Designed miniproteins, single chains, continued (4). Designs and how they scored, part 99

Each design is a single chain, and the fold is of that chain. pLDDT is the mean over its residues in the fold that is shown.

## One batch from the design tools (miniprotein)

Design m15413
Fold by ESMFold2-Fast:
Structure m15413 (fold): chain A 72 residues (1-72)
Amino acid sequence: SHLEEAARGALEAARRARGGGEAATAGWYSLQVAKMGGQNELTVEAARAALERATDAGARATAEKALQMGES
């Protein structure tokens, strides 16, 4: 599905992030997929990967929100 493709894209972006800014962007993509109803394992994995790489409070908050929405 398009949501699975979007979630996989977010996960790849998080895993390839070379700095906090790229990790924050990946976290934001994960949040958008979660808002679109992406309650799948890939969305959760993408959010967790972004959270692990987050370097500031804003990036962490975005990734945590994506994780919460993806799990619920």
Scores: mean pLDDT 78

Design m15414
Fold by ESMFold2-Fast:
Structure m15414 (fold): chain A 75 residues (1-75)
Amino acid sequence: EEEKAYEAALSLGFDEDTAREIVEEVKRLKEEGRDLAAYLQAEFGVDPETAEAIASVDSLPHLAAALAGLRRRKA
C-alpha cells in the first residue's frame, strides 16, 4: 500500500522526497483518527463535498494522490 501511494505521488510529478513526505502525512493523519474532511476544508479550502469524498477513501494510494493534487493546486 505505501509503495503504491509513493508511486501515485511520483506519477503526479513530485520528486522522491516530496512523495515520501506526502505518504507519511497521509499515514499519520489516518492513524491519528482525525476528521480528514474537516482537516481538508481548513487546510486546503476545499468544499465540503470534495472533502467528504476524499476522506471516505480507504486506500492509502488514493489518499496520497488526492493530497498531492491539493498541495500542487495550493502552491
Scores: mean pLDDT 69

Design m15415
Fold by ESMFold2-Fast:
Structure m15415 (fold): chain A 52 residues (1-52)
Amino acid sequence: MKTYVIPVEKGERDIYQIIARGLGITVSEAKEILRNAKEVIYDGEKITIVLA
């Protein structure tokens, strides 16, 4: 199981763009990651994504 932790920068509101920036991938790839995520946690400061 893979876990990604992505810090949210000031003014960021689009989850796909935050993930794309944090992982260095495209928005389309970020959408694919979220579609395959087992768990996604947002605490206002970071996004934690747990993959299968």
Scores: mean pLDDT 81

Design m15416
Fold by ESMFold2-Fast:
Parts: structure tokens; sequence; C-alpha cells
Structure m15416 (fold): chain A 71 residues (1-71)
């Protein structure tokens, strides 16, 4: 099956990463859309390197950060 099964994160890890996503988004509030996209994409790539998290988790975290930047 694709995408490949990534590392399953503990609930505490997921909660912390979700908070980090919201903080990143708020930090980027008011930045140009291109900068927001670049910063979020770089952060998601770093998360994959650190945690090897499944694509679904990475997509969720990216969306949380992007939505927070729009708030």
Amino acid sequence: ALPPDGRELAPEELEELEKEARRLGKELKGAPDMEVQEKVSAWVAELYRRHHAARTVLNRLANIALEAAEE
C-alpha cells in the first residue's frame, strides 16, 4: 500500500507537534503567502527527518500551520 506506513507517534508527541504547528502559523501571520508556504514546507520536511511520521500526520500538521497563519 502507498503511501508507506510511517512511524506512529505517541499521543503526547502528536499534541506537541500540533501546538508547534499552531505556533509556527501564528508566528508567520502577516507574512507573504510564499514565505508562509516555504517556512511550513521546510518545517514539515524537518518533521519527516526527525520523526519519520506518516504522510497523513505531516499533511494534518501542515494544514494546521497554514490555517493558523491565516487567522
Scores: mean pLDDT 74

Design m15417
Fold by ESMFold2-Fast:
Structure m15417 (fold): chain A 107 residues (1-107)
Amino acid sequence: EKEKREKVAEIFREAGLEVIEVAPTDPFRAWEIIEKASEEVKKILGEKHGELFREALTNIAAAALFGVDRETLLEMVEKAAERILEDPEGALKWLSEEARQLILDKV
């Protein structure tokens, strides 16, 4: 259990950092990164967690594309990765909601 969560946290951190950098200039490549990472998470924790993971990274990509501060997004990704170690479902749902709120505050 712990080893699976550690692996998912690592995948999330790596994919999240790359998506934050790529999404503003190449949203289609960000989508490819999200799809690949989500499929890996699906294999580790199952389909529901893979879907939550895809949703969370999609919201991070959208926030980056809409101009949310890079440092804020990096902090959110790191905080979510830490929380995945204890509660992956809660961590991913929290991150999706926080990212949506930041997007709404920009639009």
Scores: mean pLDDT 85

Design m15418
Fold by ESMFold2-Fast:
Structure m15418 (fold): chain A 65 residues (1-65)
Amino acid sequence: MKVYEVEYAGTKLTITITEDEVKLEQEGPVNKESQEMADKLMELAKLLQERRKEEEKRKEELESL
């Protein structure tokens, strides 16, 4: 489990990445800048998870040969 805390535009963003889930918590005023940051971080985390799944699938296919 990994936890990242970022403060941006007066808003505190907490990102928790577990084995199967990505969670984002926002505390403080919600601004366009903080919202864009939160969206970007969630999108990036999900992309990293999808890439890992594809690599793991490829490795399994190679081992079955």
Scores: mean pLDDT 72

Design m15419
Fold by ESMFold2-Fast:
Structure m15419 (fold): chain A 97 residues (1-97)
Amino acid sequence: MERERLYLEAYRLQEEMEANPNPPEEEKKKLKERAIRLAEEGRRLGLVLPDEELEALARRVAEAEAAGDDSEEVRLLRGEVELNRWIRELERQEAAK
């Protein structure tokens, strides 16, 4: 339940970012803050994938999208990929401080 909600929110946020790759700085900051919040929730819920699993999932999503599969299942998998990328970015930012 909660996992599926986070995956769909991550998918929607990534779509918003791709729809406008050059947003104003204020909007860019808001998008980044939303990504960080989702990453914090995902990490708290233990949704972190090992690197090998993330790479395999990312390839599967790319193949499905290339085949024209826009099902909810593929959207959930894409959301999981993006969420895990943001979790890693959050961890790198914390380690750098």
Scores: mean pLDDT 82

Design m15420
Fold by ESMFold2-Fast:
Structure m15420 (fold): chain A 85 residues (1-85)
Amino acid sequence: SPSSLIKLLEKALELHQKGDLDGAFLLLGEVYIRAFDIALSSNNSEVLKVVNELGKILDQIAEDPSKFPELVPKLKELIEKILSL
């Protein structure tokens, strides 16, 4: 469901704010897996490009989890692009 990716992102942010960094990262991994599945199911190469950009931002968060809150708007933008293509 399109709304499920945004809900997972919001739950990940809530866990991060509570200090559950492992839980937050697991939900971000779930966002990536579901976004990639959408890309595989689409006939649009632009979806895969956006999912690859999403993955690069998730790599930045993995390297420095403190950056997650500041990157949420960009993650939301990319998810909304995936859902609109």
Scores: mean pLDDT 85

Design m15421
Fold by ESMFold2-Fast:
Structure m15421 (fold): chain A 70 residues (1-70)
Amino acid sequence: MSLAEVIAEAAALAPDVPVGTIRRLLTEYSQHLSNSMLRLSSREAAKHGRSPQDFVDKLRHYLELYKSMV
């Protein structure tokens, strides 16, 4: 799987978040994931009634894919 494919899948997970923001999360927030992800997941949960934990777990999966490619 290419880096572009991982970014596209992460963007599909959070369609209201710009692709540039997803790319930035994958590159900058790898060391400081908890607060940024919880903040995003809280926003997504409030807007769409989704579980914050479900969003964090799925985003974590895509970040681990990204880390395996770098």
Scores: mean pLDDT 60

Design m15422
Fold by ESMFold2-Fast:
Structure m15422 (fold): chain A 61 residues (1-61)
Amino acid sequence: SERERLRKMIESLKERAKELGDEELYEQAEKILNDESLSVSEMRQKLLTLSSRLTEIQRKK
């Protein structure tokens, strides 16, 4: 399912945030995964935001 795919992508992002030592990004990903009330659309929007932040962090490191 789309939801299942998005959850896997967020899990991967959470692992990368941990490796980079970004506590805020890790916590934000965790909150999304724990919020069962989010629609697929909302989850996708939040994932895009976190992915942009991760890219910026990786570019500076």
Scores: mean pLDDT 81

Design m15423
Fold by ESMFold2-Fast:
Structure m15423 (fold): chain A 98 residues (1-98)
Amino acid sequence: SDVQLEILALTLLLTAEGTLTLAERLIERAKEEKDEERKKKLLELAEELLEEVRELIEKLRELAERIKDEELKKKFLEKIEEIEERLEELEEELEELK
C-alpha cells in the first residue's frame, strides 16, 4: 500500500464531502431567504462550491485509480459515486432556484 497516496486520496474525499455539505447548507439557506439580493449571493456562492467539488472529484478519481489495495480502491470509487450523485442533485436544485 502507498500510504502517502491513500492519505492524499482520503484528504481530497473529506474536502469534497465538506465542500458539498457547505454548498447544500447555502442552497437550503437560499430557499428561506426573503431578500432577493442576498438569495442571489447565496446561490452564486453555492454554484462556486459545486464547481470546486467537481474539480476535487476529478482529482480524487485519478488518485483512487492508482490505489493498489483493491478493497480500499473500491471503497473510494463507491464514495466518489455517492458524492457525484449528491452533486448532480444539488446542481439541479440550484438551477430550479435561479
Scores: mean pLDDT 88

Design m15424
Fold by ESMFold2-Fast:
Structure m15424 (fold): chain A 120 residues (1-120)
Amino acid sequence: LLSERERVLSLLDELIDYLESQIKLLDELAKKEKDPKARETLNNIRKVEEETLEKIKQVKEKLENGELSTKEAIEEIIKILDETIEKLKSLEDPSNPEVAELINKIIEDYEKFKKTLEKI
């Protein structure tokens, strides 16, 4: 059984891997996208994901260095994910259902990360 700190660090690694994978996917999708508006939305989602990745990496570093307690790290990650979800919702365009579905899937995944953190 992992300590609460080790569980949070493991989840941070999973979240970082998820974000890096999503950024690569979004870049690839944007390069193949023929609709300029959809391409702009994909690039905007990627920028939100890149900002979130940097913030999550900073939380991990501070938790590893003892600058944040486990509880403070959980609170900061949840706050970052809430802000990311809000930004992603603002990018939804009903005129492009494929991109809207992608945004909703990403939001669902972040809600699952939040639920996992809340149980620690």
Scores: mean pLDDT 89

Design m15425
Fold by ESMFold2-Fast:
Structure m15425 (fold): chain A 85 residues (1-85)
Amino acid sequence: SREFYKIAVANAIKRVLLEAGASPEEATKIAQEIVDSIDDSLSMEEIVLKAFELTEKYVKEKYGAKVEFDPSKAISKAFTVTKIE
């Protein structure tokens, strides 16, 4: 359902934030804020793309890390964080 999909997206964002260096509390808060900021009248694909864009911007600006999106993977694994060497 849409509700479970949004939860899955929020969990993917939270995981990426944790891997980038965020605290568990910050990761939970920011992931929820990102998902809540996205209009749910959009398609599931558009929701994921907007969530990715907002997460990438946050992680880049706050932690100097890169986030990549792989649409061929399940949402729980679709976002990956790479440390900039």
Scores: mean pLDDT 80

Design m15426
Fold by ESMFold2-Fast:
Structure m15426 (fold): chain A 60 residues (1-60)
Amino acid sequence: MIPPLGVFIPKKKLTPEQKEEILKIVRDAEKRIAQASDEERLKIYNETMEKLKEILKKNE
């Protein structure tokens, strides 16, 4: 079972712009996962995690 994407959002202080971007990415990914096959779900999950890592690196 793929864990909820929201678990990967750190409780770190994020800018409003970063919060909006993260929420949009997570929402789009969850919607895509709900409609996707099992193999595509894993691919979408991994792609989403990489996008979230990019946003989080901007906070360093």
Scores: mean pLDDT 70

Design m15427
Fold by ESMFold2-Fast:
Structure m15427 (fold): chain A 78 residues (1-78)
Amino acid sequence: MEAVKQLEELAKLLEEKGLEDLAKILREIGKQVEKEATEKEQEEFAKLVKEAIEALKKGDFEKAGLLFSEAIVKILKS
């Protein structure tokens, strides 16, 4: 699943920075997305998470946080 793969990539990046608890939370969110979200919702979520990862890799933490928050809110509230 694209969404779960993007979250796993983000979780690995966070573990490398010493944020293991946050990485664990992201993996649990990934399980919830796989279980609860429609295929289309998973595709939109994956796109936003991918954009957030790219922003994070460029050092744009503000944009990364905003994009990731939008992805989580959309998937968990719909």
Scores: mean pLDDT 74

Design m15428
Fold by ESMFold2-Fast:
Structure m15428 (fold): chain A 105 residues (1-105)
Amino acid sequence: MKTKWEKWVEEQAERLRALMAAGAPHDEVLAALQDLFSKAKIAVDIDVMNKDYETAIRVLEIVLETAREVLAWFEADPNATPEQIKAVRYAVEEAEREIERIKKL
């Protein structure tokens, strides 16, 4: 059974995919990814506090997959700045670190 937060993160991932497909400005896509990550982190912290590590990991895996898709989209576009690419790469790396941290609990 999917939690409300898993469903919400999946909905935000689809919204990000729609923005990329529509050719939205890079700053808008980056802001949407950062908003997704910040809110997902709050949900993950609550899941960890409740010892629901499996749900926390599933939420983070959706965020990680979405961040990787955004990174590939930015790297494929010559109009993306090095600073924007670095910011997206940082989000990927943070999601990977958080998943590994929770797996050790």
Scores: mean pLDDT 85

Design m15429
Fold by ESMFold2-Fast:
Structure m15429 (fold): chain A 75 residues (1-75)
Amino acid sequence: LSPEERAEVLEALAAMDAYLLAQIARKRGLSPEEVRRLAEEMRDRYRKTAEKLGLPEVIPRIDALIDETVAEALA
């Protein structure tokens, strides 16, 4: 995969994980503290992966996706 293709895949995976976190939070009644903890674990995982792949430019986009998911899950 090219760096551009890797960036697209990483963003798609992050979006999928964010969606699943929101769904699980709603269906299982996770506390705001639990949702935030899982979101931060996801953020750390994707940041490290992006850095390892040499794609630091996707980090702000993934951070935005996670922040949006947390806001939606806690609304």
Scores: mean pLDDT 83

Design m15430
Fold by ESMFold2-Fast:
Structure m15430 (fold): chain A 114 residues (1-114)
Amino acid sequence: PLAEALRKKDLDAVIKESDLFLKANPVAPTPNPYLVPIVENLFKRHFDTAATLLDDALETLSPSELRPTVAAIGMVAAFLTFNTKDLTKYSVLLAKVETAGDAKQLVALDKKLV
């Protein structure tokens, strides 16, 4: 599970679990209130806090609403493991959230990573 991979700081497992979630939930990206807090904690290397926020999001939101959050988690994990292929994949997914207006903070974070 994705939260378990984050708690273990297993970034390869985070990429794998994120990819599985996104393939199972192939819908348009939707911004949500958990996205920015989770990504900020991942950049700070607070993986336990990010996992707790993800658990809360999984109980509160539908899988479709979690899609941009999972793409952002995958992007950070790919960046931290220097995985250019997966970084490009998740950046493309996050760019779709940019058109939703609420994603301005995510766009700023994406530009810092690439």
Scores: mean pLDDT 68

Design m15431
Fold by ESMFold2-Fast:
Structure m15431 (fold): chain A 82 residues (1-82)
Amino acid sequence: SAKEQAKLQEAKRLAEQALKYSELARDYLREAKETGSKDHLEKAKEYLRKAVELAQRLVELGAPSSLILEVLNAMAEAIAAG
C-alpha cells in the first residue's frame, strides 16, 4: 500500500542518517583516542546522541528489524572504536 511504501521510505531515510552519524561518531572517537582531544570526544558524543534519537524513531515507526539491527550494530562499532 502507499502508506506502507511511505513508511518504509521514511525508515530508510532515518536509517541512512543514523548510519552516517554512527560513522562520524566512530571517526571522532578514534581521533579523540589518538590525540586526547576533548573537542573530538564531545563531537563523538553529539553524533552518538543523534544516532540514538534516530534509532528510537525507527522503533516507534515500526521499521523492519533488519534496519534497526544494522543501525544498532553501527552504533556498537562506533562505541567500540573508543
Scores: mean pLDDT 88

Design m15432
Fold by ESMFold2-Fast:
Structure m15432 (fold): chain A 68 residues (1-68)
Amino acid sequence: MNEEMLKKVKEILKEEYGVSEEEVNKIKTAEDVSNYIKSKSKTEEEKIKLSQELVEKAFEKLRKENPY
């Protein structure tokens, strides 16, 4: 995960999932994002779905800032 995608994922966690700014600021790597996903999911399928949703939303935000 590149730095820009990580930043967008953190924004989504704060805006869509209600994660506090303090908790979001503790997320500095893709590993931290993975740990958050694991804490919110009970199964492998749920983990994969949440991961895909976060990536999709992050990509959408990134594309809106760079329309080309």
Scores: mean pLDDT 74

Design m15433
Fold by ESMFold2-Fast:
Structure m15433 (fold): chain A 63 residues (1-63)
Amino acid sequence: AFRLEGPSLGEVIRRAAEAKGLTDEQLAAELGITPERVRAIKDDTIGLSGEELRRLARVLGLE
């Protein structure tokens, strides 16, 4: 597959969290990860495993 136009994974997560009014700490609690990891994901500094991506999609309604 070729690169598609659109927001990065971090941007999608940031926008979804903002729309729900969730802080990094609250989002981390919902996802079962650390707030530091949430910030790194939002900043596109780290990637996610397939399992973490599925969990994120479920929590944020992105399935």
Scores: mean pLDDT 71

Design m15434
Fold by ESMFold2-Fast:
Structure m15434 (fold): chain A 77 residues (1-77)
Amino acid sequence: STLERLLVRALAEARLARREGKELEAEIWEGIALIVYGVMRVVYGEEYAERVREEAEERVRRAEEEGRLEELLREVG
């Protein structure tokens, strides 16, 4: 879904920005992720939003650990 992809993108962009020392850019993407999570909670409910958030955070964490963060960003647009 568009919101799920946007959440993964926002989290991945934030991690990449942090790695590059772009703290302000990272904070902006973290803010975008928070807004997307909030939208999902309103539209789909708490349980769905929390599951998607946990899955997105795990996907980003794994990509960061494996040095594949840029690859993940290409996948989510």
Scores: mean pLDDT 88

Design m15435
Fold by ESMFold2-Fast:
Structure m15435 (fold): chain A 94 residues (1-94)
Amino acid sequence: SLLEEIERALKELEEITKELLDRLGVSEAVREQVLAATRAFRQDVLDRARKMDPSSQRRLLEKLKKLVEQKSDMETYQLVLAVERAIEENKARK
């Protein structure tokens, strides 16, 4: 199903983030904060996706697949900065 593919793509993004953080040797506190934000973002996207029609779900899946490809080639520090920005944006929406 499209939802299962979307969930898989989001999990791949989390795995890429974990591998890059592990290679960077960041502190446990930083690692857990970044991963917690990544998991929260994944859950929010999934909750929104469940409410979408199939054509919107297909568009989201294509965007996520492209993001997975781009992040695989992204320099480690750029990925960390992107996740940090997402954390700050989430705080600002309170």
Scores: mean pLDDT 71

Design m15436
Fold by ESMFold2-Fast:
Structure m15436 (fold): chain A 94 residues (1-94)
Amino acid sequence: SELEELLERIRELAREAHALADTDFERAVALVREMIRLYGEVLRIVDPENAEAEVARIEASLERAVAARDALGVRTLTTEILTDVERLVKEYQE
């Protein structure tokens, strides 16, 4: 399904971004931006009324981590986004 394909892509991006956060911060940030784009696609399917606000919230969190050059913040966001997507996909399919 489209949701399963989006979830698998987000999982791969999360793995790559998490691994790169300490060694290639700029690449890790670019991967998290792609995760947020795909997260927005998931939200538009499962929770369209809240999609824009939730994307804006996560984007603001990423911009704070970028401004601080916070590798731990970037890693934390990869885990937060992945956990939220896994929960949303599971709840939608149940």
Scores: mean pLDDT 89

Design m15437
Fold by ESMFold2-Fast:
Structure m15437 (fold): chain A 100 residues (1-100)
Amino acid sequence: SRAETVKRLLELLIETFRKVIEYLEQGDVEKAVEVLREAEPELVRLMEELGVPSASAFFELAKELLDDPEIARLLKEFEELAKRFEEALRKARAALAAKR
């Protein structure tokens, strides 16, 4: 179902970003990029199955399904990970600039 595909995509995003954050926090930008590259084909496939052209369109669709408590939980977990990702990326960029 559409709801099951949304859950699958959210779970994949959560797993992927958790690994990316861990590598960024270790200063291993190359492994962080590799994790994203390896996840991209499945992310694109799931987005195509949902008929969503962008990440923005996907999150709009997910918000329409907030009556599903599992989607609500997964979306909240992803939003917290997205904040941690932005912070980890900011710190990684600052560390790279300081080593110049």
Scores: mean pLDDT 83

Design m15438
Fold by ESMFold2-Fast:
Structure m15438 (fold): chain A 94 residues (1-94)
Amino acid sequence: SLKKKIRELIQKIVDAADAGNVEEAASYIEELLRLLKEHGLEDKAINYITFIMVEALVLAKDPEKAIAVITKALDLVYENGSEEIKEILEKSKR
């Protein structure tokens, strides 16, 4: 269940990035981060963010543009994220 949900969210992030939709990509990234927290995996958030970037390089129709969209989406998550999202990201740096 968890592995399937993570795979589906990463695919949705890459698909949103290929479509150039920063807000949609940011929404799926936040959903992934909350899913990780629900399962006690918040310390691995940065690892999953790295994995999203790697998957975008392999799966995206235009990897360079997809990475740019995901980077903007991550900035949006970092700037506009709730305290919950900020805590998840901070725990993965420790």
Scores: mean pLDDT 82

Design m15439
Fold by ESMFold2-Fast:
Structure m15439 (fold): chain A 87 residues (1-87)
Amino acid sequence: GINLEDAIKRGKEALEKGISAEELMKKALEAEEKAKKTPKESPEFKELHKKAVYYALGAVGVLLIEKKLESAEELEKAVKELLEKLK
């Protein structure tokens, strides 16, 4: 599962810098899309996947903090709404 402690830490850092959950999720999706077009055995794939996870955890952390989410179900709904907004 997602490391919630790490997500909250990254979310706090993003909020202090004025970075939105939308910006972080967009960067995560861009990194994931590049990773899909990269050979899985390459160092570039590993780095892109790491960036995607980093940005996604930050977005999750921002949502948890700003919306004061208390359950996995609320988090899943918030993430789904964010992804729909970015389509």
Scores: mean pLDDT 79

Design m15440
Fold by ESMFold2-Fast:
Structure m15440 (fold): chain A 104 residues (1-104)
Amino acid sequence: SMEDLITEEERNKAIEYLQKAIEFLKKALPYANDEARKYITEAIEAVQKAIEALKNGDFKEAIKYAREAVQYATKAIEASDNPEAKKYFEEARKYLEEAVKYLS
């Protein structure tokens, strides 16, 4: 199974990257318009579900939720005109993509 191929170190790194993504999503909040704020909320919820799935050993669900968070971060970038909001969303998406890479 996927669990047999993922080390404790890789799991811990994925959780660290997911937590970093939440930090950057939160940093974007002061610069985000109303549409982007909705996507931030959805992205944070997806990231939290991914972390919970990892703690429960459900790597398939973790990858699913992390990819869902990448989609919401992308929508937040597309919805944003503020350069600071875009930078924080791009950093958040980068950390989400690195987390997916560690899990796949």
Scores: mean pLDDT 86

Design m15441
Fold by ESMFold2-Fast:
Structure m15441 (fold): chain A 74 residues (1-74)
Amino acid sequence: SEVEELAKEVYELVRAGKLDEAQALVDELNRKDPELAVKVLEKAAEIAREDGREIIAEMFEEQAKYIRTGKRSV
């Protein structure tokens, strides 16, 4: 699925230390489709947790929560 493919991409960018690229991808998704951005981040958190990376999972969950809690200005 698109959500799973994007979630894996975001997770692999974070694992590679490419934090700016990961953030840019999330920001683009949030700008175009905030609901999709939330689903991608929640799925990325799930993948990170399955891989034993709790801190990364919590980071993704925090970002998803902030997108959900209000309309964010770009």
Scores: mean pLDDT 83

Design m15442
Fold by ESMFold2-Fast:
Structure m15442 (fold): chain A 61 residues (1-61)
Amino acid sequence: ERAVARERRREIFRIAATELGSLGRAHDAEIGRRVGVSQVTVHRAFQAVREGRLTPEPVPL
């Protein structure tokens, strides 16, 4: 996966974690708009997390 695509994916998770709470309940379209990617790209990133292929960086408790 190219560095640019990886950076966009990281930004998707950061926005979801800080502004919309749980990744499983975030609005894909809103995140896509803020990152400048399609809703489909955001949805696929969340699917990767559900399948265990991607893990967002840990949030301190």
Scores: mean pLDDT 62

Design m15443
Fold by ESMFold2-Fast:
Structure m15443 (fold): chain A 103 residues (1-103)
Amino acid sequence: GVNPNARYKITITVTNQLTGETYTFTAEHSNPYTAIIYLTQLVMEKLKAELEEATKQGSTFRVTVTVTNLVTGETETYTFDVDANSKIPDELWQKAQEEIRAS
């Protein structure tokens, strides 16, 4: 394949606010918001037991997503809190759907 016109680095940092433990995941994709949805779901599934325990104690996980355009160096950051009953923010789903439709 030809070199992509843009490539993005996605870093997802999840902090268990009950314990203070931090988990970091990094990926590179041409479709950053689609990658954010996929990675966030994967992380929440891996940390399901810890997330359920934090929720029972009235606490949340803090999710920080950093998207870096590797061509321009431009960076966008999203921060949101989740519990075991939370959904990924609708704004990120909308951006992922726009990427799929533009492809």
Scores: mean pLDDT 78

Design m15444
Fold by ESMFold2-Fast:
Order: C-alpha cells, then structure tokens, then sequence
Structure m15444 (fold): chain A 96 residues (1-96)
C-alpha cells in the first residue's frame, strides 16, 4: 500500500507541475461524466493535484483516503467519488 501511495503522490506532483487548473478541472469532469474505472482514476488524481496546491490538511487527508480506495478496491467508485467530493467541500470551506 505505502509504495503505491508514494507512486500516486509522485503522479499528483507531476500533474501539478504540468497541468493548469483548467486542465485538471476538465479531467475531473470527464471522470464524473464517463464513470469508467480509468476515467475515475484520472479524475481522482486531477482533483488531488488541484486541491493539494491550495488545500488545507483536512482536505488532503480525504484525498488520500480516496486514493487508497482507488489503489486497493478500484471497483468502489462510489466511495472514491464521495471522498473526492468531501475533499472539494473542505477546500471550498477553507477558502471562505
């Protein structure tokens, strides 16, 4: 698990370095609309990349949970989406 989480963290950092906020939002929307495991995985990474640029620690914790489920039980797309949504909500609240 930890090795896969580190690999995902590195992928998130790559997205932060190479993608604009607009591009990250487009990837996230595509995942929500398509719902395929691949699209949901890309969406989770994009949301994590966007939120981790500005997110409080609490939002980052929810993103880590979403990613852990994605790595361990990727079939549970509903739970992954719930944690992503919670992370986004926490970020929005923190920005006031």
Amino acid sequence: MEEKIREVEERIRELQATKTDEELRAIARRGAEDGSPEAVEEAALAVAAGLSRRAPEEAREELVKALAILLYNPEDTETIQEYIEKAAELQREALE
Scores: mean pLDDT 68

Design m15445
Fold by ESMFold2-Fast:
Structure m15445 (fold): chain A 74 residues (1-74)
Amino acid sequence: SRPLTREQIAQVLRDLSREYREQGDDESANALEKLADEVAAARSPEEVARVLQRFASENPHLVDRVSEALNRAA
């Protein structure tokens, strides 16, 4: 698979946030929107990786779903 761009990762996360909001899970939707904004603001692939690692530590319940969404997009 090809590596996703910062913009592609942010878009996947925004789409996932929308799915959680449609399901009534505003807490997960808000966390994913914040992650998408932080990824979009990152200045390097290394900063994207750090943002994703911090998110995984703070939101362990979303890790598998985020990984599935990113792998599907790649």
Scores: mean pLDDT 85

Design m15446
Fold by ESMFold2-Fast:
Structure m15446 (fold): chain A 63 residues (1-63)
Amino acid sequence: PVTLTEEDKELRKLEKEISELMEKSKEIAEVVRKTGGELIKEGPIERKELIEKLKEEVEKYLK
């Protein structure tokens, strides 16, 4: 059957898996979360600088 209930179950299952992955990638997740919050509060000029900084940090963690 085609129902939203089935899609919701799959979504929640993915959320649980994402939660586990986020725990393992806590450092990256924390940096993204903190910087994201700061980006919202800061002005356009500061956002550009923070985005560039975030990209560099994420690349270092992935490499």
Scores: mean pLDDT 60

Design m15447
Fold by ESMFold2-Fast:
Structure m15447 (fold): chain A 62 residues (1-62)
Amino acid sequence: SAAELAARALAGARAAGSLAAVKTAAHDLFQHGLLTEEGARAALNAPDAATGLAALEKGVVA
């Protein structure tokens, strides 16, 4: 399901704790329509992994 895909993407990004993982999750979630445009932009422009993860969690629509 969409919710399961989103949960796995978020869990993966949290486990990795890197900006690269956050950006990968943002692209995957946005491509599947599971992340708002605002959330994707915030995550991709985040200065650190923690800020990027927060943007993903707020922007997820699943």
Scores: mean pLDDT 84

